# Designed miniproteins, single chains, continued (3), part 35

Each design is a single chain, and the fold is of that chain. pLDDT is the mean over its residues in the fold that is shown.

## One batch from the design tools (miniprotein)

Design m9184
Fold by ESMFold2-Fast:
Structure m9184 (fold): chain A 74 residues (1-74)
Amino acid sequence: SQQQALGFVRAMADYLVSRAPYMSEEELERAIASLRRFVDEVIARERLSPEQQAEARAIVDAAIARAREIVAAS
């Protein structure tokens, strides 16, 4: 379902942030690329509305920004 799909996106985004303190810059960029591919697949598979696509991408972008801040501070 679309609600479950957004829940999965949020869980994966939260996981990225939780793992960021233990990542190199190279590991982080690979994780970001994987997360972006996952989100694109979820959007396509679940046929998310434009509003839900915007929400999913906002969740991911916020998590990526936070993860990059954590890695840069390490």
Scores: mean pLDDT 87

Design m9185
Fold by ESMFold2-Fast:
Structure m9185 (fold): chain A 72 residues (1-72)
Amino acid sequence: MKVTLEFASGTKYVGEQQSASRATLVSPADGRVGEAIFESGEAKVGAKVLVSATDPETGLTSLVEATITGVS
């Protein structure tokens, strides 16, 4: 299942769901990689997810909220 996440900044990540509880995310604009971890059954439009995103330039990991805006 494909998921689309949108951060409060307006940045969108698209991901492929590897399991009911995990998706690997890639930003189409920046190529940045993140991981979303969510409970089985929570992958629905409008749900909020915490995303762990590591900045490839600084090596710093940030935990940020995103909203699921698409599921396919």
Scores: mean pLDDT 65

Design m9186
Fold by ESMFold2-Fast:
Structure m9186 (fold): chain A 78 residues (1-78)
Amino acid sequence: MEELLKRFEELMEELERLREEAAKVDPELAAQLDRTLEEARRAKELIIKNNDVETLQQLVAFLEGLIKKVKEELEKLK
């Protein structure tokens, strides 16, 4: 659990950084990332409350995939 929570926080920080970059070149993408960050924070709160390690693993995997896609999209915009 603790390792997954640490990984989740690292991914959230990376996604926030990417959102700031997106805001400079694609405001619509930045707005989508803002919504995703808010949803992920809410999901984490429920996961902790329910001690749902499996859902946390899925959330981490989702965020890793999203970060890769966002990096690719931002590279195309430069």
Scores: mean pLDDT 82

Design m9187
Fold by ESMFold2-Fast:
Structure m9187 (fold): chain A 55 residues (1-55)
Amino acid sequence: SAAELRAEYRRVQLELSELTIKYRKATGPEKEKLQKEIFELSDRLRELRARIAAA
C-alpha cells in the first residue's frame, strides 16, 4: 500500500541522515564505505518516491 511505501521511505530517509552525519566525521576507507552506503540508500529513496507517486 501507499502507506507502507511512505513508512519505508521515512525509515530509509532517517538511516540516510544518520549515515551522512557519520560520513562527515569519517576519513579514509571508512569514508569510502559510507559513501557507497549513502549512494545505495539514495537510489532506494528515489525508487520509493517513484512508487509512491505511481500509487
Scores: mean pLDDT 85

Design m9188
Fold by ESMFold2-Fast:
Structure m9188 (fold): chain A 102 residues (1-102)
Amino acid sequence: VEKELEEAYEAARRAIEEGDQEALLKAMARLLALTLYAQEKGDEELLRRIARQVRALRLGIPVEDLVLSDEEIQAEVNELLTTAEVLLPVNPDLAAAYQSLL
């Protein structure tokens, strides 16, 4: 799933740079799908990587420049999981992305 994470991150970054709201929503749905997948697999390192990348996107800084405490990373993970669980039954892009990972 490393390739899927890299592709989703770059899609989100480009969408932000271009001001493409539709592309951003689709890329974020892919990142939320990866969050649910990582949780189901018990892949804590993947969850932490997704959380760091999403926080970097929100702050508009490169992920390599991002410094976060373990508590900040865990808060981001919890927010992503909550958002993904709420959106999964109502967001078809998220549902399709999540099914493609299973």
Scores: mean pLDDT 84

Design m9189
Fold by ESMFold2-Fast:
Structure m9189 (fold): chain A 65 residues (1-65)
Amino acid sequence: AQAEADARSDRGMELARAIYTRLVNEGDAAIKALTAPYADPSATAEVDDETIENFKLGLEWLAAQ
């Protein structure tokens, strides 16, 4: 149970790092500044373009707070 929960959490973190790494490469200057601390150049998890666009919109909304 604990090991399974940890593995699921680790997978989520790998996906998050892949998303942030793509945003650093593809986003505008503001998004790059917000995501750079969380980006991992070694992240290799597959992320579709719709997920990246949704995260971009979410970060733009958060930046407006």
Scores: mean pLDDT 68

Design m9190
Fold by ESMFold2-Fast:
Structure m9190 (fold): chain A 107 residues (1-107)
Amino acid sequence: LSEAQQVDADLALITMGAAILKKYSKKAETVEEIRQNVELGERLVEEAERLAPSLTPEQRRRLREDLERIAESMEILAEKAKKLGDEETAKRAREVAERARELAERV
């Protein structure tokens, strides 16, 4: 089905974003780097929420795995933000991690 193929393309972008977050969450050392990665995580979760209602079982499994990876990356960023004294960014990162895990449970 062509619609499923279009959704697969959008899911591929989420998978790529999750991979970028995994790499850069471990390497981010400045407040600006951490904040930019948290903003990326927020956008990926928003896109995942948009796609979630229309997914096939295989697409749902893929999205769950990507959401779990995003949540893990956000938790790493939250700890880094806290160590740098950026409590607002740490809070945002934890909220994104919670949204990602909650969505993963629903799909």
Scores: mean pLDDT 88

Design m9191
Fold by ESMFold2-Fast:
Structure m9191 (fold): chain A 87 residues (1-87)
Amino acid sequence: GPTNDDFPFGRYEGKDEHGKPILVDITPEGVQVRDAKTGELLALVPLTEFGLAATVEEVDGKKVLVVKNAKDINGKPVSFTLTKLLK
């Protein structure tokens, strides 16, 4: 489906392509990427684009979601990693 079984709907901690802390909400309506410090919306990624761009990798026995060049609603490529479910 458009979501990953290891990374279901919820809020996640992660990092952008520059190592900046982000919060990511995976929702049925789309994936919202926010600055972890300010809460500013940085990108909105369609759930279908997210599903095509996302892969699960294992690092030190933990699952990490790697998203490479997912196109946001404005056609801008965004890359990030997710490590921890918060809620």
Scores: mean pLDDT 84

Design m9192
Fold by ESMFold2-Fast:
Structure m9192 (fold): chain A 71 residues (1-71)
Amino acid sequence: MEEEIWRETQEALALMSVAVGLANGDPEGAAEKAIELYKRGIASPETMQKAIEALREHGYEEEAERLEKAL
């Protein structure tokens, strides 16, 4: 349970980091952060799909495609 709770907490922090980057008008930084967290095993493929969707909703197609290629 503790490892699962910690994993869920890390995934929530990963999504929040991407959301903050997008809110600050830094889609490239948001994409880089998402890729970093995915490669470190912190962000799940499901979390990456949510990040891709968020980037597309804001019109950042290039960054969204970069995340897709990292999967």
Scores: mean pLDDT 74

Design m9193
Fold by ESMFold2-Fast:
Structure m9193 (fold): chain A 69 residues (1-69)
Amino acid sequence: GSPEMRELILEEAGLSVRAMLYYVKAKVAEKEGNSEAAAKYREEFDRLQAQSDEVAAQVKALLAQQKAS
């Protein structure tokens, strides 16, 4: 792969790791009965997961272009 694709893969991995951290925080808040904090952490998880999915789509598009060339 290109250096650009490697940077995108690392960005995707970073976003995914951050999303998982918020997922764990949401689960802890749920267990503690803090529904408000749990909702906020789930919202951050969803946002980061969506960003990770967008970066993954860019990587997939670049791979498809390389195979078509």
Scores: mean pLDDT 83

Design m9194
Fold by ESMFold2-Fast:
Structure m9194 (fold): chain A 85 residues (1-85)
Amino acid sequence: VDETIKALEEAGLKEAAKYLREAVKAIQAGDAEGAQKYAEKFAKAAGLSDSAEGLGQMVKTLVEKGKIDEAIALLVGAGRSAVER
């Protein structure tokens, strides 16, 4: 997670890095609604606006099922894709 957040900051995606930090905190706290909200804000800030709603819904579903590591991995993957553009 920290590596992906640093890569986003270095790529000039400071808002995306901020919202990724908040999404991960919400996921770790078991806050499915907060995780969805911050995942959507992260996706929009990362230039992934078309995927924001879908990403938020997937993260929410994973958190509700207790799949915390999968939810974090999904967001980290999206962050890496944003940096590689």
Scores: mean pLDDT 82

Design m9195
Fold by ESMFold2-Fast:
Structure m9195 (fold): chain A 83 residues (1-83)
Amino acid sequence: MKIGVAAAGLTEEQARELYELAKSKGGKAVIFKSKTYGVAAVGLTREQAEELYEKARAHGGKSEIFEGTLAEAVEKTNELSNE
């Protein structure tokens, strides 16, 4: 099963870390910038998605695990970054 993660409320360094982690696992990822940085990633296993989710939350960010496309991941990241 292919799973994704949306994360927001990160610093630039934290977002880059999650982006590199997602890509190292063969996933697709994009960095998003609004008031804070975020990452949308897809093409992960459940275990890989949980690792990214935990890391985002450990940094004080908002995160959500979901199933869907990269476009849906970006939409989820925008929802999480809504202040």
Scores: mean pLDDT 79

Design m9196
Fold by ESMFold2-Fast:
Parts: C-alpha cells; sequence; structure tokens
Structure m9196 (fold): chain A 84 residues (1-84)
C-alpha cells in the first residue's frame, strides 16, 4: 500500500540521519511526526486540510536546515525503495 511504502521511505530516511548525520532521537521523532502529518494531509486530497494546532506546531518546529537534510534523505530513501 502507499501508506506502507511511505512509512518505509520515512524510516529509511530517519535511519540515514541517525547513522550518517548523528541526528538526535528527539529531532528524528519531530521529523517523523511532521512527515506523517504532511502525508495524512496530502492523502485526504483536500487542498486545504484542517490541521490541528498540534500538527501545525509539529511541522513548524522543523528548521530550514533540518528540512533540507530531511528532503535529501527522503529522496535517497525513495530511490532505494523504488529500486527494491
Amino acid sequence: SMGEQYERMVERALEVLRTEVGMSEETLERLREAALTVYRAATLGAERVQLSPAQVATVEAISEEEAARWEEALYAARQRELAA
């Protein structure tokens, strides 16, 4: 399923950040929550999905630097998942 595929990509990206970047478990958990929040919003198909204040805070807690590293790791994870 797309949900399982996305979850695998997220976990692969988090593993790269954990092992190669040395990112803290606290930061990794924030990134996981943000990724799942964005994925749920996208899969509801609504242009303007109503995110809870907690979900908005989770997404907004990601710094530009953390977001850039996450995007790079997720792209690499996607390439590995599609090659599997």
Scores: mean pLDDT 68

Design m9197
Fold by ESMFold2-Fast:
Structure m9197 (fold): chain A 71 residues (1-71)
Amino acid sequence: MEEAERLIREGAELLVKGLLEGDEELIKKGLELLGQAQALIAQLSEEEQEALLPVLREADERIERARREAE
């Protein structure tokens, strides 16, 4: 679970930075880390997945805000 949380936080941070700066390399790296997080989450118990919902919600809100600012 700790690794999935780390990947969500780091992936979201890189993706947000990439979107705001128009840096395709950072966007790609952010998406790669988020993809790795999703693969790990798929292997977790339902309780562990539920425990990650606040982290996922925070990440999603940050990414959506950055996408709107990048437009």
Scores: mean pLDDT 82

Design m9198
Fold by ESMFold2-Fast:
Structure m9198 (fold): chain A 89 residues (1-89)
Amino acid sequence: SLTEELLKKAEEIIELMEKEGFPEIELPPHPGAARLAELLRAALEAGLSPREAALLALKAELEALLPSASPEEAAALREVIAWLDEQLA
């Protein structure tokens, strides 16, 4: 499902940030990759840990996709955002 695909990608990014940290993350080529990289950089420059940066950047990216999402995409995005919020608690 779209939700499972998004969760898998989110978990992979979080795990890489937590284990490797910065300076570099190679993201798979997709429309959101460059924007996600900029969000990650901004969060790290704000003094957040690599894990916190990944969680907040992913949440911001997914929230920004909501207004243009189909009902099915929006449902998947909201489920992943809720999961990210649980990781931040």
Scores: mean pLDDT 72

Design m9199
Fold by ESMFold2-Fast:
Structure m9199 (fold): chain A 100 residues (1-100)
Amino acid sequence: SVDDLREMTAQLNQLMMQLFQAVDNRDLDGAEATSRQILALLRQTPGVTDEDIARLEDILNELLEAVRRGDWRKAILYFTVFSLELTGVMFDAELNARKE
């Protein structure tokens, strides 16, 4: 339902804040753990496809690789790209839920 998607979006927003804090604190372990939680929640989110998850996972892997290398400019860039792509995925999921 749309209400279930809104609840999941609120949880994703909280995890995104946690991911940003981990990146800002240069906490690779925290960033990896939060990324796994984001992907697990997305797999449970109605209207999110396997193709959406694969694309988002690729972006998260690039973010984590940038964090591992200490490339903070790339880490912030990939965090921004991930945030924008996630917003699009959740918007499409809500549109699909409204058609039911």
Scores: mean pLDDT 86

Design m9200
Fold by ESMFold2-Fast:
Structure m9200 (fold): chain A 81 residues (1-81)
Amino acid sequence: METETSPFGVKLPKGKEYTLTTIDGKTITATSLQELLRKIMEEVEKIGRERGKLVSPFTGKEVDSPEELFKEIAEELKKVA
């Protein structure tokens, strides 16, 4: 199976539909890694705007840096790899 490496350092199967569920029960689906990343970042911006802080859209965990946010996203991506 072909894999591609995400900017979060996670290898994902290429050509597979990606499905992730946010903490509020919203489902994110994408057929490409680029589309998946765009949708994840849209949820991050939405939650950040509502709460005024960096929060993982998947765990609801408040993080102190974008690097910690990327680690939280990487853990969810590993679940769909």
Scores: mean pLDDT 72

Design m9201
Fold by ESMFold2-Fast:
Structure m9201 (fold): chain A 58 residues (1-58)
Amino acid sequence: SAQDLFRVLGMEAVPGNCPPPLAESIAKEVLEEALQNQKSLDDARAEAMRRLKENCGL
């Protein structure tokens, strides 16, 4: 779920302004990219926040 993926990223909640399926897709893609490129969870969280702002206006 989006909530579970956001928890792994160290983010407290799925943003209310972002549709859950879109938030889940972004979080999953960022986590997969972080794992593949050996990025830190802090880097993954920053990238997820950036994409959420671009896609959901946060």
Scores: mean pLDDT 76

Design m9202
Fold by ESMFold2-Fast:
Structure m9202 (fold): chain A 76 residues (1-76)
Amino acid sequence: MSPDVEEMIREAEELYEEVKKLLEEDPNMSEEQKEKFIEEMERLIRQLREEVGSLPRLEAFERLKELAEEVKELVE
């Protein structure tokens, strides 16, 4: 993989772990909403890793970053 792709995957995995921890510890969000966010992030990470799916890798990465920001705003 190119260095840029490896960096995207690393950043995506770090964001996933951060978001997952925030969601697991959040008392105000429903379990259904938490599951939806986790599932969407897992799907985007899979697209980045496997180069499969409906989105180009860059768009999948941008969407993942947007989703992580949305979760952080909801928790804060």
Scores: mean pLDDT 75

Design m9203
Fold by ESMFold2-Fast:
Structure m9203 (fold): chain A 82 residues (1-82)
Amino acid sequence: PSVKQTITLSEEEIEELVRKAEEALRAGDKSTALDYLAKILQSGKVNSIHVAWFSLTPVKEAPSSVSEITARVAELLRRLSH
């Protein structure tokens, strides 16, 4: 349990934002989903290069929580581009 809200988003906050973005997309609200996605990417915790790479690769399994979050962000980006 590490909750720190000083300068950067915590891992838990990033995971929550990913879920909120997924829910917004499910509801058809692309603008809200893009807002959450932009906030995740600007936090510096999720590497945009890795997101772009994973968006090209089929997501089947994630060996770590960081990789799982990155894969989810990549899927969100892929869905938003379509």
Scores: mean pLDDT 64

Design m9204
Fold by ESMFold2-Fast:
Structure m9204 (fold): chain A 79 residues (1-79)
Amino acid sequence: SAIRKKLEELFKRAEEKLAEALDPSKSVEEKVASLREALRLLQEIAKLALENNDKETLDKVKAIEPEFLAVADAVRQAA
């Protein structure tokens, strides 16, 4: 379905933004911007999953939370 493809694309973008936040070639400001965009994308995914009663996607968002927090801590310590 169109919604499933959108969720998969948003999740892929969120993962790309988390990777950008860990890129040692980027400034702290760029890493923070990537981290903020990752959070925004994860919130959009969660909202769409809730609206479509997609528990599988909600579980995937919950599963990425430890990774997000670890990346956020790494960025905070680098600042």
Scores: mean pLDDT 84

Design m9205
Fold by ESMFold2-Fast:
Structure m9205 (fold): chain A 98 residues (1-98)
Amino acid sequence: DPAVERLRALVRELLARGESLGDITRRALVLAAQLGLSLAEAYRVLAEVFEEEGRADEAAMYREMAEALAAGDFERMLLISADYVRRQLGLPPAVDLV
């Protein structure tokens, strides 16, 4: 799929340049939208490229987000993203903040 290969090429380039996770995600989603790819397909491509580049934790996050989106569960997708950021910042689970 030429659209998927273009998205993979962009993600690999941004990773090689040392761009932040947020910038890689934002640019990938913009290109995916321009190419007519779904959000689930975009996150699947992100997961595959991050796994190939040895970024297992980010790959797992993107894979779970893609699965949630494919199931139509936008809330779960947002919670997966928020949990990853929380763990990277060393913050307690959201339930402990209520």
Scores: mean pLDDT 81

Design m9206
Fold by ESMFold2-Fast:
Structure m9206 (fold): chain A 88 residues (1-88)
Amino acid sequence: SAAVEEEIERLLEKAGELFAEHLSEEARAKLREIEAKAIAELAATTDEAKRLEIGIKANEEIVKVIKEDDPEAGELLERIVKLVEEQL
């Protein structure tokens, strides 16, 4: 649904603002490590099932890092991830 896609985009914009204002330099470094690992794993496979598994795991690790640094931002991101997964 276009309405659900627009809602996800709005939540991502809000999350981005919170992340820019509230995330520590340490949390940002951890997020870069998770992203780099996920990119490398995705580059190593064309199997769609494995790509989905890599994406889900990376999102879980990202949510955990953000939740440890800023619980409110982490809860918002967890809601976005669940909403996206419900549309798959």
Scores: mean pLDDT 74

Design m9207
Fold by ESMFold2-Fast:
Structure m9207 (fold): chain A 97 residues (1-97)
Amino acid sequence: EDDEKLREGISKVWLAVGKVRKLAEDSIAEGKKNGPETAKKGLEAVRKAADEAITLAQKYVEESKNKEKAQQSLDRATAELDRVIAEVEKAYEEIKK
């Protein structure tokens, strides 16, 4: 029932998080190869993708009847995205050297 919709919503959110992680890994690799301007563009793309993933997650929290589990999943996804963004920011600072 709503647990099924919650599972589908969580699955879609974590698919989006996975795409942000891959984009971050690619952006770091391209930045190391092509320099600070490429790294900056990559960081901007990662931030945009992360914002979109969080917006998707917030929608599923609002639509869920099990708001506690939905919120826990959103909190976890947000923490993972914050970590991914921090890794790209750190790589960008290292590439700028």
Scores: mean pLDDT 82

Design m9208
Fold by ESMFold2-Fast:
Parts: structure tokens; sequence; C-alpha cells
Structure m9208 (fold): chain A 81 residues (1-81)
């Protein structure tokens, strides 16, 4: 189900945020059409990106990667509003 897929994506982001985003490859989330997502799915993605930002900052990730994730988070929040 989509709910299980979103949970899996959230867990992957939480556990491997440094690896996935540092490699500039977040395929599961990047290939998901934002327009096809439900409000619940958008809220899950927003939380995943917020957690990703927190982990990136904790691990002294390059500013370019932090800026990229912040930009994507802003887009997600704009779609929800």
Amino acid sequence: SMEELDKKATEIISKETRKFIAETKLDILKETPLESLSKEQLEILIKSYENALKELKKNNAPQEIIDHVEKELKKLKEVLE
C-alpha cells in the first residue's frame, strides 16, 4: 500500500539520510509526483525531510546538500498549503 511505502521511505530517510542525500540520490522521494500525493503522504514526506535536515546538520554535511534539502522541503510545504 502507499501508506506502507511512505513509512518505508520515512524509515530509509531517518536511518540512511547521510548516505542517500550525501550521494545526491533520493530516488524514492524524487521520483514521486507531488501532485499525486494525498495530504497525509505530503505530511509524512515533510516530516522525513525535516528529520533528514536535522541529521545532515548533526553530521556536518556540506552546505550545498543542506540547501538542496531545505529547498525541497519548502516546495513540499508550498504544495500542502
Scores: mean pLDDT 64

Design m9209
Fold by ESMFold2-Fast:
Structure m9209 (fold): chain A 80 residues (1-80)
Amino acid sequence: SREERLERIIAGVKEAFKQILTWLKKEGVKEATVTFILPDGTRITVTIKDGKIVSVEVQGDLTPEEKERIKKALEEVAKE
């Protein structure tokens, strides 16, 4: 279903983003832009400064509610 697909996307992006944030902090990288490009053309762009999310942009065939769920999931990871 669409919901199951969204849950898989959120889970995968959260895991990948945790690994990226861990590496950025370990290496002392102060600014980064991370873009996930999914097979369906969905694009998720995260701008990071000093270990904090500055912005999250989500583009694709997604409802405003689905985009917000992705943004919140990434923000939760950044607060860990």
Scores: mean pLDDT 85

Design m9210
Fold by ESMFold2-Fast:
Order: C-alpha cells, then structure tokens, then sequence
Structure m9210 (fold): chain A 97 residues (1-97)
C-alpha cells in the first residue's frame, strides 16, 4: 500500500514527462487511509510531481479533493495552490518540510 505508492512516486519523479498510467495508479492508491500514513515529505513529492510535471491541472484534481479532506493546513495549501505559479508551488512545498 504505502510502499507501492512511494515506489510509484519515485518512478514519476524520475520522469520529465507526464505519465498518465503512473498518475492513474497513484490516484487509485490515494485513499484517505493511505494519505493519513504519508509524511509531509511524501505529500510534498506528490504535489511537486502532480503540479509541476502535469501542468496547471489542480482545479478538479483528485489530489485537490484529498487535500481538502485532511485538515485546515491542507485546505489552506489547496487555496494557495489554486492561485500560485509553478515556482511559488515549489517554494510552498519546501515550507512544509
């Protein structure tokens, strides 16, 4: 579960191009139970891969819906990401570490 998700995140991180098959597998593993077991660094890596490599696709992302369900910190991050450019997203993710 979490181990498989981390493996997919690493595989996605090593690619400079969007990979729909890997994204779909990651989305299928991003359940509330799995997300609760992720560290801030894991979440940061998912956000970086999803938003920087996938383009400006965060308005109706399954990932955005998951962040809204976490807590106030996650909701504030989602609100910020909705308005931010890619460089600002990377800066905000570094603040989470």
Amino acid sequence: MVEELRKLILEQSESNEPNVAIDRKIDSLLTPETVARLSRRDLETILANRLIKGGPVFLDSPFTKLLKSLDEQGRNLVAWLREAAHEDIVAALRELS
Scores: mean pLDDT 56

Design m9211
Fold by ESMFold2-Fast:
Structure m9211 (fold): chain A 56 residues (1-56)
Amino acid sequence: MKTTVEELIEYLIKEKGLSRDRAEIIVKYIAEQEGITDKNELIDESIKDALDALAS
């Protein structure tokens, strides 16, 4: 399933209890590692596994 950068930020805030600033930093870092530069680009939800590892 595909998601957006904003949906991943909201995921980290809601599910991991991170602040918006911290969630934005983590999502931006992962997006850059995956070569995603447009905030409106659709991202595979499997990226949540990488976000979970970084939020730990």
Scores: mean pLDDT 70

Design m9212
Fold by ESMFold2-Fast:
Structure m9212 (fold): chain A 77 residues (1-77)
Amino acid sequence: VEPTEAQKRAAEQLRSNAGLFGVKVEELARAFVELGSEALDLLPPGEEFLVRMILLSSGVDPRDDEQVRAVGRAMLE
């Protein structure tokens, strides 16, 4: 399934802000593809908050597994 514009925007913002996270972008992207929304629970609380806000500000629901998986796929492109 082709990622939406909102999902592609979220992926771009996450890549651009990678230095603020305690995880590598590729590791986060792979976790999103494999676990969907559950990937957020693996992040430290500060990093989880930042990632969740980036998703929401881009128009992605961080509780929607399909949307989070699509963001992960877009991040790997």
Scores: mean pLDDT 79

Design m9213
Fold by ESMFold2-Fast:
Structure m9213 (fold): chain A 65 residues (1-65)
Amino acid sequence: SDVTRQTAAEIEAVGLAFEYGHSVRVENGTLVVVHTGSAAEGAALEAELRALGAEFGVPVRFERA
């Protein structure tokens, strides 16, 4: 189900964000990642989260802190 798939994606996204030292929240079914590191670190995290979003079929949005 969409809820189960979204929950799984949220757990994985939180793990990735924690590894990179960033925060994750959910807004209306979208995974929102707040990025505070360097541009290179941000690009790597964005690539991983985009792949996760594609795998679980959930939208991902990036914000700068």
Scores: mean pLDDT 68

Design m9214
Fold by ESMFold2-Fast:
Structure m9214 (fold): chain A 97 residues (1-97)
Amino acid sequence: MEEARELARRIVQAAREDLDRARELTKEALDRFSGDDAADFMHALAEEARESTAEQQVALAKAVAEYGKNVDPSVLSAGVLRLVGNAIDAELRERRA
């Protein structure tokens, strides 16, 4: 969904400047979206965060795990695992650079 993707972009941009702000926006998104919209948001968040730092991606994964209580557990788990996988990839790239 377009709203989910736009909010995901805003969260990723916020994470570059202020992790607490990104965490708050992530909570608002997870309070707002349910069902298929929550799944779309989780997918969009992982995609937008793909080039973020390991620290930023870990912070987003923690926020999702903490505030995603109303999200289907399988969708929540998949979203967190994608963010953690992105963080591992970012860490490995940073070690080689």
Scores: mean pLDDT 80

Design m9215
Fold by ESMFold2-Fast:
Structure m9215 (fold): chain A 96 residues (1-96)
Amino acid sequence: SHMSFEERFERFREALRALAEEVGWDPAELAAMSVDELIARINAYLEAELARLIAEQGLDAAERAELEALMAAQKALFERLLREVVGRVGMEELVA
């Protein structure tokens, strides 16, 4: 990758903290989660956001399909990065 692990870790931590603050997730609760539980929680949030955007913007079938494909790609990237980070530093370090 073009980005070091340290750079990816810091950006990922900042993104997760920003998301947790925005949606009101408790960092202590996140630290106690398994990787699979955290992935499921974030996927549920992303699916709810996708549904909201589709409803609010009145997207046609082609625009909806493109947005759903982009969301699926983002979910896959997020899962890969989360598993890599937790595998190297653990959940407590990620949410600290």
Scores: mean pLDDT 76

Design m9216
Fold by ESMFold2-Fast:
Structure m9216 (fold): chain A 84 residues (1-84)
Amino acid sequence: MEAELKEAYEKGKKMAEEWLKKNGIDEITEEKLKQLKEEKEALKKYLEEGLASGSISREELLIGAAQLGAAEQVLKAKEEEEKK
């Protein structure tokens, strides 16, 4: 399970990287970025608790892991852009 979750997470990161290369980080507004940070933290906690308790389905965990990876990649790209 954990190996599959990590693979889903990495796939999400890669998909976000490809999207950012095509569209650019400027498509993401500061308000949307702040919302994404809050949603990421909530999702991370939800997935960690669900994985520990077994209350979340495998499919839901995999989807969540991919979404978490994508969100983290977008946030890192935005931070790098703002430093310039």
Scores: mean pLDDT 77

Design m9217
Fold by ESMFold2-Fast:
Structure m9217 (fold): chain A 64 residues (1-64)
Amino acid sequence: MSIEELVELAKKTLVELAKEGTSKEAIYDLIEKFAEHLRTLGASEEYVEKVKKELEKAVDEALK
């Protein structure tokens, strides 16, 4: 699975968790853990920050 596919799956999973009533705090912790994992896989810091922003926005939109 490519890093881009991992990001897409993470976004889908986090949005589903938000819709199912998982706390915003828990979801944001998962975003932070995912960002750490991306760094371990060799992603640039700029890319990691972009992904964190995208995931945070997707979750916030899902929570309306």
Scores: mean pLDDT 82

Design m9218
Fold by ESMFold2-Fast:
Structure m9218 (fold): chain A 85 residues (1-85)
Amino acid sequence: ARRAALAEQLADALGAQLGRIAAATEAGDEAARRALVDALVAAGLAEVVTEDGVEVLRNTLTRPFEDLPEAELERLLARIAAVEA
């Protein structure tokens, strides 16, 4: 079904962005890391919280992607695509 395909595509896109954040962190590129984190936060896909003086990136999506309406999956995909542009 298209909804299942959109959910898989969203999961893959989120995984790719998290991988980019990890790569920027490993490279010591603080500016790139911050820009990528800020873009995910602006898209409503993640939030930054401070735990014991350490910044932690937390996923704001608590439901399985396949349980989201198709229109919501399309909106989230559009937001992450804008982050990648």
Scores: mean pLDDT 72

